# Designed miniproteins, single chains, continued (3): the designs that were tried, part 57

Each design is a single chain, and the fold is of that chain. pLDDT is the mean over its residues in the fold that is shown.

## One batch from the design tools (miniprotein)

Design m10084
Fold by ESMFold2-Fast:
Structure m10084 (fold): chain A 61 residues (1-61)
Amino acid sequence: SSMMKRVEGLLEELRRLELAGDWDGAERVREELYGLYGRMSPEEQARALELLGEVVDEVAA
């Protein structure tokens, strides 16, 4: 869906900003993701959380 494509793009941007240490940029992307989350279907929300977990795991490694 258009929603999931946008979420995937934001999560890739979040990953890059976190790895670069751009905490202000990362916070802006998180705010946008939270705004989108409230407009998602339950299936899209579940997928978004799985993808976010992958980003968190990669940044923590």
Scores: mean pLDDT 82

Design m10085
Fold by ESMFold2-Fast:
Structure m10085 (fold): chain A 68 residues (1-68)
Amino acid sequence: PDLTVDQLRALKIVGEALHDNLDLPPEERLAVAEKRVQEAHDRGEISPEAAEYALQVARRIAENLRAA
């Protein structure tokens, strides 16, 4: 699957947010990731499509961590 540059940028934001907050519960880590993605989108750094994709990935990661 081809990821766009914007999608890769958005995924990097999610990954950094989750890594910086490993001490937090999955729901709180997801909230930080969602906030950082939204802030990047508000600054025009990523497209709405990239933001949506990254948020879906972050939610899936949080669900998997909660299930474990």
Scores: mean pLDDT 80

Design m10086
Fold by ESMFold2-Fast:
Structure m10086 (fold): chain A 94 residues (1-94)
Amino acid sequence: ARIDIRVDLLSDSTLLITLAGDPAAIAQARRLLARAMEAVGGRITRQGPRSLLVEFPGLDGAAALARAIAALRGIGATITRQGRRSIHATLDIA
């Protein structure tokens, strides 16, 4: 199943990650993303059914987005768009 991932910079150190796609795969994708973000120094501050709030304490927005890109690539996600304040990616879940 294919999951669409959107990452939005809300503040200097806080990212909102939103998931869309196959509902059956969303929970697995969210768990995989949470682990990946923690592995690059992120703190998961809130979890919703289709969303994560991730904080990177002490980083600016550009550095936080760079950590998010590294985490996404580390789990095999494909980056489809990269902006100054947002990232779009896709992830295939078995």
Scores: mean pLDDT 87

Design m10087
Fold by ESMFold2-Fast:
Structure m10087 (fold): chain A 61 residues (1-61)
Amino acid sequence: MTPEERVLALAREFEELGYDDLAAELRRALDMLLKRNDVEGLKAVAEHAEGLLAKLKEAQA
C-alpha cells in the first residue's frame, strides 16, 4: 500500500468513527503533500494518524 493510500484509508476510518474533522484534516494534508511530492511527509502523517486512531479505538474498548 502506498503512503497516499494509507492516508486516504485512515481518513475513511476516522469518518466511520465520526471524527469528520480529523478525516478532513488528513484529506487536506494528503492534497498538500501530494502537490509537493513529499513522500516522507505522507509517511509521517500516516504514522501519526495510525497512532491517534489506535488510541481512539483503545479509549472505546
Scores: mean pLDDT 82

Design m10088
Fold by ESMFold2-Fast:
Parts: C-alpha cells; sequence; structure tokens
Structure m10088 (fold): chain A 64 residues (1-64)
C-alpha cells in the first residue's frame, strides 16, 4: 500500500539521519532524535506529513 511505502521511506531516511548523528553537536543529536520519534508517531495518522518532516530533517543534517 502507499502507506507501507511511506513508512518504509520514513524508516530509510531515519537510518540515513542516524548515520550522520556523530557529525552533529550533542544538543542537535538530541533534537534530531526527538524529530525522528515525532515523525514515526505521526506516520500512523498523517504519513505524508511524517515523510515531509523526515525529508526536511535529512536535508538539514546532510547540509551540516
Amino acid sequence: SEEQKNINKIIAYSLDVVARLPELSPEDQRRVREEIRRALELADTDPKEALRIMEEVLRRVEEA
């Protein structure tokens, strides 16, 4: 289903973000982890918004 595809993308993006966490400050690492948790919680009710949040977080950590 489209929801399963979106959840899989959210998981994949979260793994990419986690791989980049060591490049961030401890404070930014904490904030990013909270953002990932929020996106995962939102994936059940609004998977498109959850995916958008994860794309934004990934882009931000890639630019760091």
Scores: mean pLDDT 81

Design m10089
Fold by ESMFold2-Fast:
Structure m10089 (fold): chain A 81 residues (1-81)
Amino acid sequence: GAMAERQRQIDRDIEKALVLIEAVTMEKAAKKLNRPDLIERIREVRDGLLAAIDSGDEEAVAKYRQEMAELRKEIDELEKK
């Protein structure tokens, strides 16, 4: 019913909000590292992940979550230098 459909939309909105928070945190780290190339990659992965969540494409969500995790690892490794 309409209430169940609304709950699904709220759940997606929460998931997207968490993605946006993570992306902003990563962009701030990349900016401190003076890596504009990483900022652009973070934005591309963010936008792809948000679109995948909105479409309910579970395979695309898994792909973009993996790419975001790899970017996080790259940033963490650079911060150790």
Scores: mean pLDDT 85

Design m10090
Fold by ESMFold2-Fast:
Structure m10090 (fold): chain A 67 residues (1-67)
Amino acid sequence: SLEEIVEAVREALKKLGLNPTKAQALIIARAVERGISPEELAELLKKLGYDVTVEQAREILEAARSV
């Protein structure tokens, strides 16, 4: 469900020392459901104020898609 993806995104970002708001996690979760690429996710995260690499964005996507 979307709520499970939101929590997976939140936990993945916390492992990187980042603490997204619920609204930010929801934006990211919806992008994951739409099939966002790791490169596009890294750019989205930068716009939300989080500097992550494409490799870290790929790990976030793997975690979010495993729920």
Scores: mean pLDDT 85

Design m10091
Fold by ESMFold2-Fast:
Structure m10091 (fold): chain A 62 residues (1-62)
Amino acid sequence: SEAQIEKAAKLLTEKLGLSPEQARGIAQVAAELGPEVAAQFAHKELGLDPEKVRALLEEAGL
């Protein structure tokens, strides 16, 4: 849902220091393809720890 995407984007911005645009992009991938794919995408594109990204996405209900 849009609310889950917004929550995930906020958590990614606050906890990992991502721009709102980057955070929203990752949250959208998670909503469509799941948190595992989104975490791998974030790792490849931004060098982020995939375990931390996954945990924040799951906290948002993605």
Scores: mean pLDDT 85

Design m10092
Fold by ESMFold2-Fast:
Structure m10092 (fold): chain A 96 residues (1-96)
Amino acid sequence: EAERRLEEALRLLREVAEVARAAGDERSALAAEIAEGLALIAYGVSLLAGASREEAAREALRVALEELRRIAAETTNPTVRRAAEEAIARLEELLA
């Protein structure tokens, strides 16, 4: 279940990156790609520090959520903003 939540978060970030790239918002596309890396780093570091897989996955999802909120706030493209907001809603459900 922890791996499924992590995979879903990474998929949502990739989808936002694809939407941003298709919309010509290279800044948001790069931010989403960097966010994927940050989420994976958070997961790995949490595991190395002795966290459970579930705890590590929750931390990765929190990092992904914060980065998506930044993308939604900073983008000037309404399609990218909507994609980020939809991803945020999905991640919030996964964290509940």
Scores: mean pLDDT 88

Design m10093
Fold by ESMFold2-Fast:
Structure m10093 (fold): chain A 77 residues (1-77)
Amino acid sequence: SYPLVIEFLRELLKNDKDKDGKITYEELKEALKNLGLEDKVEEVFKLLDKDGDGYISAAELYEFLNDKEKLDEFESL
């Protein structure tokens, strides 16, 4: 199971005010702050943002959710 990933997704859905399928660095920071992981924002951003454009797209989030190794890395935070 991935309880930290599940709580992270809940926080992202709660904090995504525009619902455009793009997650900004600030939205990621707010979600992680609510999980006590504010100091891990850059680590998580690098884990999900593969193209380095400063946003986490729906496609990148989908790839993360289908990558067991990255899910295991996230749960280790």
Scores: mean pLDDT 74

Design m10094
Fold by ESMFold2-Fast:
Structure m10094 (fold): chain A 70 residues (1-70)
Amino acid sequence: SEIEELYEEGKKIIEELKEGKISLEEAKKRLVELQDKMMELYEKASEEERKEIIKVREELEKEFDEEVEK
């Protein structure tokens, strides 16, 4: 699933940030690019797929915010 692939990509970005492999600015840039891809997918998605995209976005945003607040 493209939605699952985007979720895995987002988790990898956050993991690289946690491991200190990338800067906060680089992580933000990559997550913005990922959000743009999710938005494009959302516009073409069914109602069920849109719910999954929203869930994925909320989970990634939560994980990123938790890391930034440390």
Scores: mean pLDDT 82

Design m10095
Fold by ESMFold2-Fast:
Structure m10095 (fold): chain A 65 residues (1-65)
Amino acid sequence: ELVDEFLRRLKEELGLSDEAVANIRITLEDFYKDLPEEEQKKFLDTLYKMAERGLAEGAARRAAR
């Protein structure tokens, strides 16, 4: 399933906690379940890139404080 692969990547590649992954799963399942498959793929790819960028920006902001 696209969501399971996406959440696995968030946990394994970006280091998100199990609690964060569980909360994201619930939110995504409620949101994207009605989207066609091609839109689901685009949406999840966009979210992964945003999460990756957000983590990098968060680290930079913490270092700047």
Scores: mean pLDDT 71

Design m10097
Fold by ESMFold2-Fast:
Structure m10097 (fold): chain A 90 residues (1-90)
Amino acid sequence: MTAEELYEEARRLLEEARETGDPALVREAAELALRAAGDYVQRGDTERALALLDEAIARLRELSELPELAAAARESVAALEAVRADIAAS
């Protein structure tokens, strides 16, 4: 699966999480987003990795407003922000 395919699946899972209220889908989407960002970094495309993480963080912050998803979304935001900071510092 390409970085593009991984992140497209992550976006699909975040929309499904919004519809179903399933926090497991939020966690799976965050893992896919991290894998996609990692692939872009390995390819030397740090700009795309940062843009992907910024978009994923924004989507997760929107989901943190939903009570059933709030905990999983906040934990996922923290994880993605930490990885984003490491990439940006490189």
Scores: mean pLDDT 88

Design m10098
Fold by ESMFold2-Fast:
Structure m10098 (fold): chain A 64 residues (1-64)
Amino acid sequence: GPAEEGKRAGEALLARGEPPEDAEDAGTASASAKNVELAKRAAEAAIAGPDGKTAKRLATEAAV
């Protein structure tokens, strides 16, 4: 669910070297998002992609 996707996104961003505060904020935003598909995409981008900024943007987008 969104909470699990948010946790995955946050931990993946942290592993990519993003600031811990940013990673936690992105994860929390994704977990509460109505757009669960975008939250899943954010988690997948954070894990597979080399660019943590893209994952962070997708997680933030899911929160709106």
Scores: mean pLDDT 61

Design m10099
Fold by ESMFold2-Fast:
Structure m10099 (fold): chain A 100 residues (1-100)
Amino acid sequence: MKSLEHALELFKEGDEAFQKGDYEKAVEYYKRALEIFKEVLGEDHPAVALAYKRLGDVYEKMGDKEKAIEYYKQAIEIFEKVDPDHPLIKELKARIEKIK
């Protein structure tokens, strides 16, 4: 249950569900992957930031702008802490501005 291999599989299932428009399933898969990434890799790991970014993407598609912005901000905070030059920082800040 708590293995990185399982978390990566859940993350892939989330990506597949998201691409198919199964947003509720995508949220479930990404949240499960997020919990494992946080427990195994720590809260400030890039994998945790990517899971938050994916949750933001799904909520944006569902029209929940407030949740999308919250998840994008969590992803930005982690990236700024571990890799301040990460290209997703600028991308996510621009995304937040667009959906405000």
Scores: mean pLDDT 87

Design m10100
Fold by ESMFold2-Fast:
Structure m10100 (fold): chain A 84 residues (1-84)
Amino acid sequence: MKTYTFTVEVEAPPDDLAVTVTAKLSDGTIITSGGTAKAEGPRKVTLTSTPVKVPENDKVIEAKALVTTASGERREVPATVKEE
């Protein structure tokens, strides 16, 4: 199995953020993973998923994050995929 980490940058206040990372595999499987948020400034947050294990014959074809702020604002952001 290959291990992938998903990273996303969001222009949002470093409030309590609920983060869901969704990745679609080449076989049509959808993986959902939680992430941790790190404040890089007053309006920039970097979110990193927990490592996700994927079968060696599957590829990640789409990755995105849904970010929900404490105010209820929701944003979809493309995620960067890295193989570890």
Scores: mean pLDDT 71

Design m10101
Fold by ESMFold2-Fast:
Structure m10101 (fold): chain A 66 residues (1-66)
Amino acid sequence: SSMEEQIKRLEKTRDQLLADKERLEELLKKAKERGDEEMAELYQRGIEQVTKQIEQTNKQIEELKK
């Protein structure tokens, strides 16, 4: 069904966003290890943005499951 296809696409989007978050968390760790406060703040903002996108994607999946 179109609903099942939409859920599958959103789940793939969520998986990509989760992978992006992991990369940003690793980059944040490396920036902190080298004392790069500016890059650490940039990566922290990136993590916050991706987290919001994951939350929005989860809300869309839950709405489609109703």
Scores: mean pLDDT 89

Design m10102
Fold by ESMFold2-Fast:
Structure m10102 (fold): chain A 61 residues (1-61)
Amino acid sequence: MEIDPDVASAELLLALGRLFARRGDYELALELYEKAIEKAKNHPELKKEGEEAKEEVERRA
């Protein structure tokens, strides 16, 4: 079983971004989502999840 380090990093960054978004820290959440999208650049499903999460925070900020 092999885990892509970029996939693992993107998933962690998305989880942290969601945590900060729930706390109302939208600036940190957006930064974390942007990093997750960068890590997921070759993984379209994760990239889409990061982009959708970023858009949701932008609507609330």
Scores: mean pLDDT 78

Design m10103
Fold by ESMFold2-Fast:
Structure m10103 (fold): chain A 60 residues (1-60)
Amino acid sequence: SLSIALSGFAEGKKAFEEKDYETAVKNFEKFLEEYGSDPRFASYVPEVKELLEKAKKELE
């Protein structure tokens, strides 16, 4: 549902802001896997991909 997708996105962003990059990566990857090709969420995808890449770099 829309509510579940946005909840996952918000949880990922919160984790990123709190520097919990492992949780951020998990939430953003799940979002892209489930909703990355869904046109309803097309406007969110660039931000999710950018935050995911930044979070992954912090874990390296």
Scores: mean pLDDT 83

Design m10105
Fold by ESMFold2-Fast:
Structure m10105 (fold): chain A 61 residues (1-61)
Amino acid sequence: SHEQELEIERLVLEALHRVLEEGVPVEEALKWLRERMEAKGIPEEQKERALELFRRAVEEI
């Protein structure tokens, strides 16, 4: 659980970095984040929370 929480945190931060510092479109970053979480076997509930946090973070910029 703790290791999974750290993985999710790292993926969200990497997706944010791609948008904010590399100019990746938000939609592409969302697709990348979803795909990476799926590949790591992250449960659907955790994926939805991570995606929601990411969306709100990019909107608050």
Scores: mean pLDDT 81

Design m10106
Fold by ESMFold2-Fast:
Structure m10106 (fold): chain A 83 residues (1-83)
Amino acid sequence: REKVRELIKRLYPSLTDEEIDELLDTMGELKVLESILADALHRNEINKDFLKELKEVAQELLERGDTRAQRILDYIDKLEKIM
């Protein structure tokens, strides 16, 4: 949870720690990451540093046993190859 919370705080600094925890509890970490990636793509705010940070968060989810996080990692790898 640490890396996801840090990413959300950086991207959405107006959100409180309690609001971030509520978001993660209601949607789940994977859906929050998918939403962040989709929003950044729509806003054309994708860069190598952002993708690296998102990749670290997805890797943490995978290490905690959420195998669905592999889909996010695969998608980020594809984005990095075309940039």
Scores: mean pLDDT 76

Design m10107
Fold by ESMFold2-Fast:
Structure m10107 (fold): chain A 74 residues (1-74)
Amino acid sequence: RRALAEELARAAREAGLLSGISVEEAADELLALSDEELARMAETLRGLAEKLREAGREEEAEKLERLAELVEAL
């Protein structure tokens, strides 16, 4: 599970969501989240990805879909 949290943290950093936060600190925070919090996060990311795709921002939508997939695997 730690490896998935680190992968998610790196993907989030690549998406520009972790400015000022280390991958290890972000991974620790993600591992502290409940299954309900993780499920809600994945749902939110998928919803945002769909909105971005509707707006023609397909590259950003794909990044959010990848984040949602990693959150679900965690």
Scores: mean pLDDT 75

Design m10108
Fold by ESMFold2-Fast:
Structure m10108 (fold): chain A 88 residues (1-88)
Amino acid sequence: EAERLLAEIRARAAELAALLEAAGLTELAADLRAAVELALARPEPELLRALAESLRDLAALAAALGLEEAAALAAELAELLERLAELL
């Protein structure tokens, strides 16, 4: 299960980053890619939960900017990170 969650997290993070890049938020997309890969390289429950919290904040910001697809992906990614943290 953890291996499937890791693959799903990476896939959704890549989709979210691509949407942010398309919206002109290239720096934020790069930061997201780096943060996710760092968290997945050494997955620790507290760091995964902290990243999930940041992604919920990103989802709220994306929604406020009218980026509804990015907001939905950020919220889903936060849930997946919390599920991974619960398995560790």
Scores: mean pLDDT 85

Design m10109
Fold by ESMFold2-Fast:
Structure m10109 (fold): chain A 65 residues (1-65)
Amino acid sequence: MIEEILKYIDELIEKVNKGELSEEELEEELEKLLELMRNTENPELVPRLVATALILIGALFDLEL
């Protein structure tokens, strides 16, 4: 399960970097990440989820300069 979540995060970051996600898709994926964060207590996984959520937020609001 942890390995599957890490793979999902890596694939999601790759899609964001390639510009393959619309604003709607970014919002949907962010909601998924927030749900995963609420349901996990793994100290190694939580910072990866937080970092990924910030990348999605940056893409949504053009916060990356």
Scores: mean pLDDT 76

Design m10110
Fold by ESMFold2-Fast:
Structure m10110 (fold): chain A 56 residues (1-56)
Amino acid sequence: ALTLEQAEKLLFDKSSNLTINQIADKLNLDAATAAKIALAGSQEEAKSLLQAALSA
């Protein structure tokens, strides 16, 4: 599994240019969870959701 820091970089790095499905696969998350994180109303909310998902 990726660390939280690596996962945050993958999601929020403007150079990654990955689809939600590719991010879900790399993070070993389901597509719905990855979509919820990507569509969060703020970066802080997205990071909180990501941390919760990776800590499960």
Scores: mean pLDDT 67

Design m10111
Fold by ESMFold2-Fast:
Structure m10111 (fold): chain A 65 residues (1-65)
Amino acid sequence: MKKVIIVHAETLEKAEKVAEILKKKYPDAEVIPTTLSLEEALKLAEELRKKGANVVVVNADDLLK
């Protein structure tokens, strides 16, 4: 089962910084940095879950504190 982590942030630079940290911690997971709103990130996660992926949505702000 494919593991996917969607990073939601206000800026792409912030999303990419958090994605790099997550890629080092979870090398077997696909990490997707986005500037999507939380609502849009959750919609993307639901669509990927329907296709058989295990998806986690992460707010970049929660990991940079």
Scores: mean pLDDT 81

Design m10112
Fold by ESMFold2-Fast:
Order: C-alpha cells, then structure tokens, then sequence
Structure m10112 (fold): chain A 56 residues (1-56)
C-alpha cells in the first residue's frame, strides 16, 4: 500500500542517516500495514543488527 511504502522509504532514509532506532520504528509501521512486505522485514532485521553492533 502507499502508506506502507511511505513508511518503508522513511525507514531507508533513517538508515542512510544512521538513525537506526527511528529506522526500526518506520519499518515496523510498514509491516503493521503490510505484513508480507519482504523488503521492510529484511531492513528491519538489518537495522536491529546495526543497533546491537553500535551498542556493543
């Protein structure tokens, strides 16, 4: 959906800015609207991994 795509694009923008917590929130919103949004799920997992690496 257009709303899910908008949240997904916002998440990608946050990742580019290294704002990983905001990226996770944006991707979660995309998945709430479209649970089968494979790209959003993939990048959500990447953002969560990057948060863990940054805090380690």
Amino acid sequence: TAEAEAHYRQGIDYLAQKRYEEAVEAFRKALELEPDFTAARFYLEQAERLIAEEKA
Scores: mean pLDDT 82

Design m10113
Fold by ESMFold2-Fast:
Structure m10113 (fold): chain A 99 residues (1-99)
Amino acid sequence: EAAEEAEEAAERAEEAAEAGDARGAAEAAVEAARAAARAAASGDAEEAREAAEAAERAAEAALEAAAKAAAAGDLEAALEAGTAAGIAAIAAGVARIAA
């Protein structure tokens, strides 16, 4: 299920952010975004809602990782995580509309 994939990705993004792993958080947020996009296309409102919630959490985790990377002076990692957060937030919005 796409919602389950989004939830697993959100959990990985949160764990990566706690560890200060901006790359890991970015990769997980993009996975959550892809899952949310699939859920939005599914025609299942419950699936879309659950995936949207997971993608929102993944976006927040990626922003946290981006802030930590920026504070450490790693601007490339901060941009990668920030971009991934934006992608996840957009995908979450689309899934919310589909729900």
Scores: mean pLDDT 87

Design m10114
Fold by ESMFold2-Fast:
Structure m10114 (fold): chain A 96 residues (1-96)
Amino acid sequence: AGGDPPIRVESFKLPGSDSTVIVVHLGAGLTEADLEEVLRRVEEIMSKIDPNEDVLILLIGTGGGAEFALNELIPRLKERFPNATIGALVAIGEGF
């Protein structure tokens, strides 16, 4: 949607480990273009990491439709990054 992408990608190195964690935040109303942008950003981060390093990709879904995005992204990430470990978490983002 051009202005406010409902995705956020962060990466950090675990202290005392040769492991990198990539955190992908997934909001509501995700489109195919958003899924492509996630894959692109993860590829950019992966290109800067040594192939012998352990990488954990954490998908965090919030709001409506997050389950759909997780179901689509997990197999695509596994196909592109077979050496990475993939985890998924659905966060309840609604105020009570």
Scores: mean pLDDT 74

Design m10115
Fold by ESMFold2-Fast:
Structure m10115 (fold): chain A 59 residues (1-59)
Amino acid sequence: SAEEWAQRTRDALLEAGYSPEVAEKAAQQALEGSRLAGNDDGARVYAGMAERDAKEVKK
């Protein structure tokens, strides 16, 4: 589900040592994109993009 992909994105960034602010922003972007996609394959793509964008902006 979109919410599960968002939570996975948040947890992955927190475990990798990124700030809670970065993790939450990425999780929100993953949630929004995943809901737009309407399926798990699309949700995975949006979650990956949100994580990548978060890592590009801030460690």
Scores: mean pLDDT 76

Design m10116
Fold by ESMFold2-Fast:
Structure m10116 (fold): chain A 73 residues (1-73)
Amino acid sequence: MSEEELAKEVELTLLHIQAHIAMKNGDYETAVKYYEKILEIDPNNKVAWRDLAEAYEKLGDTEKAEEYRQKAE
């Protein structure tokens, strides 16, 4: 793996950890920000789309939750 690839992989791992902690703590707004950053780096990350949909559902934004759940296919 190149230095660039390794750096992105590490960043994605850290963002996933921070997002999961935020979700567990009920900090759904912070979780959304971390999942959005993951998707900026890896827009085909289905796990991030699924978890982002769940975060929006917890925030009461059912329209965005449905939209992002569809992207998690």
Scores: mean pLDDT 82

Design m10117
Fold by ESMFold2-Fast:
Structure m10117 (fold): chain A 74 residues (1-74)
Amino acid sequence: SQSLADFIAQLDARIAALDAEIARLRRELARLKAEKGPDHPEVKKLELEIQFKEGLRALLQGMRAFLERKLKEL
């Protein structure tokens, strides 16, 4: 349906925004590791933030894949 296609498009936009944010955080992580070393608490906090956001990205991608499959079955 058009409504389902629109929802998939919204998920694609959210995934794209999250991918851009993760890329930015990975660049920041590389900078912090070089500046403060891999064991610094600030580095560990940023690694956890990236891991959490990668988990969110995987959830959204799973939802998008499920909805795309359902759209093809209609």
Scores: mean pLDDT 88

Design m10118
Fold by ESMFold2-Fast:
Structure m10118 (fold): chain A 81 residues (1-81)
Amino acid sequence: MEERKEKLKKILEEAFEKYDTNGDGTLSREEVIKALTDLFGLSEEEAKKLVDEKMKRLGKNTFSKEEFIEFALEVYEELLK
């Protein structure tokens, strides 16, 4: 179980760097939506719903690397059910 989580964390770190096109150390709403659709095969509508809900909980409109990895792991765990 731990090897799977470690491998996924590496993939998410690489994804963050790939989608951080501006190199500012944060992902925009649009970049996170694209990452979720590409990584997990979610529809754009479902990804938008999840991203908007998470941004509302965070009280901001961008994701740090740590926030992105945590959020993507939450989404991944939901998909395993």
Scores: mean pLDDT 78

Design m10119
Fold by ESMFold2-Fast:
Structure m10119 (fold): chain A 74 residues (1-74)
Amino acid sequence: MREAVLAEAEASMYVIAGAVAKKLGDYKTAAEYYEKAAELFEEAAKRFPEHRERFLALAEAARKEAEEARRKAE
């Protein structure tokens, strides 16, 4: 359980960083942070099957935020 908690915490830090960048209008940086968060959640889903559905849902949400931020940066 410890490793899954740490993986989620790390990915969540990138989600927070992305949200802050987005609030400041820095969509390029926001997209980069959300992309990293999605990658970390996807990795966590593969490593921790007991939490797979939850991590995949979080990864999908982060991917959606990254795509939206990229669209606004373009």
Scores: mean pLDDT 84

Design m10120
Fold by ESMFold2-Fast:
Structure m10120 (fold): chain A 62 residues (1-62)
Amino acid sequence: SDVDKAIELIKKNGKIVAEEVKKALGKELTFSVEKVDDNTVKVTTTLDGEVVESLVDAKVFS
């Protein structure tokens, strides 16, 4: 499904982004990704204890 592909891509790219942020800023970036419905994914990003939640349309990754 589009949602499952979106989750896989976010997890894969999240690792790369986290490594780059650590190299560039010396900060720890973590991602959590959750299925909300068949078309929507919730991404929770934590940077040094600061938390941001975003809702993403899974069809953007299809």
Scores: mean pLDDT 77

Design m10121
Fold by ESMFold2-Fast:
Structure m10121 (fold): chain A 72 residues (1-72)
Amino acid sequence: DPLDLLSPRELAVADLIAAGMSQRQIGRVLGISQATVSRTTRRILRKLGLRTKEELARLYFTHVITSAVDAV
């Protein structure tokens, strides 16, 4: 699971990115600066071999919703 490479803080940021939140919104929700969110996002992308937050959101949705969608 690529998400296992992430720390709890990085997972929180990745989850909010996947939810479609901006870096400003994520910073507000987590009580951290937008700069910290930006640095954390870059670290996540590097760990997962991704280039954009949009690729991260896609990976997260592919991983999560495939397990959450009913087979019916």
Scores: mean pLDDT 74

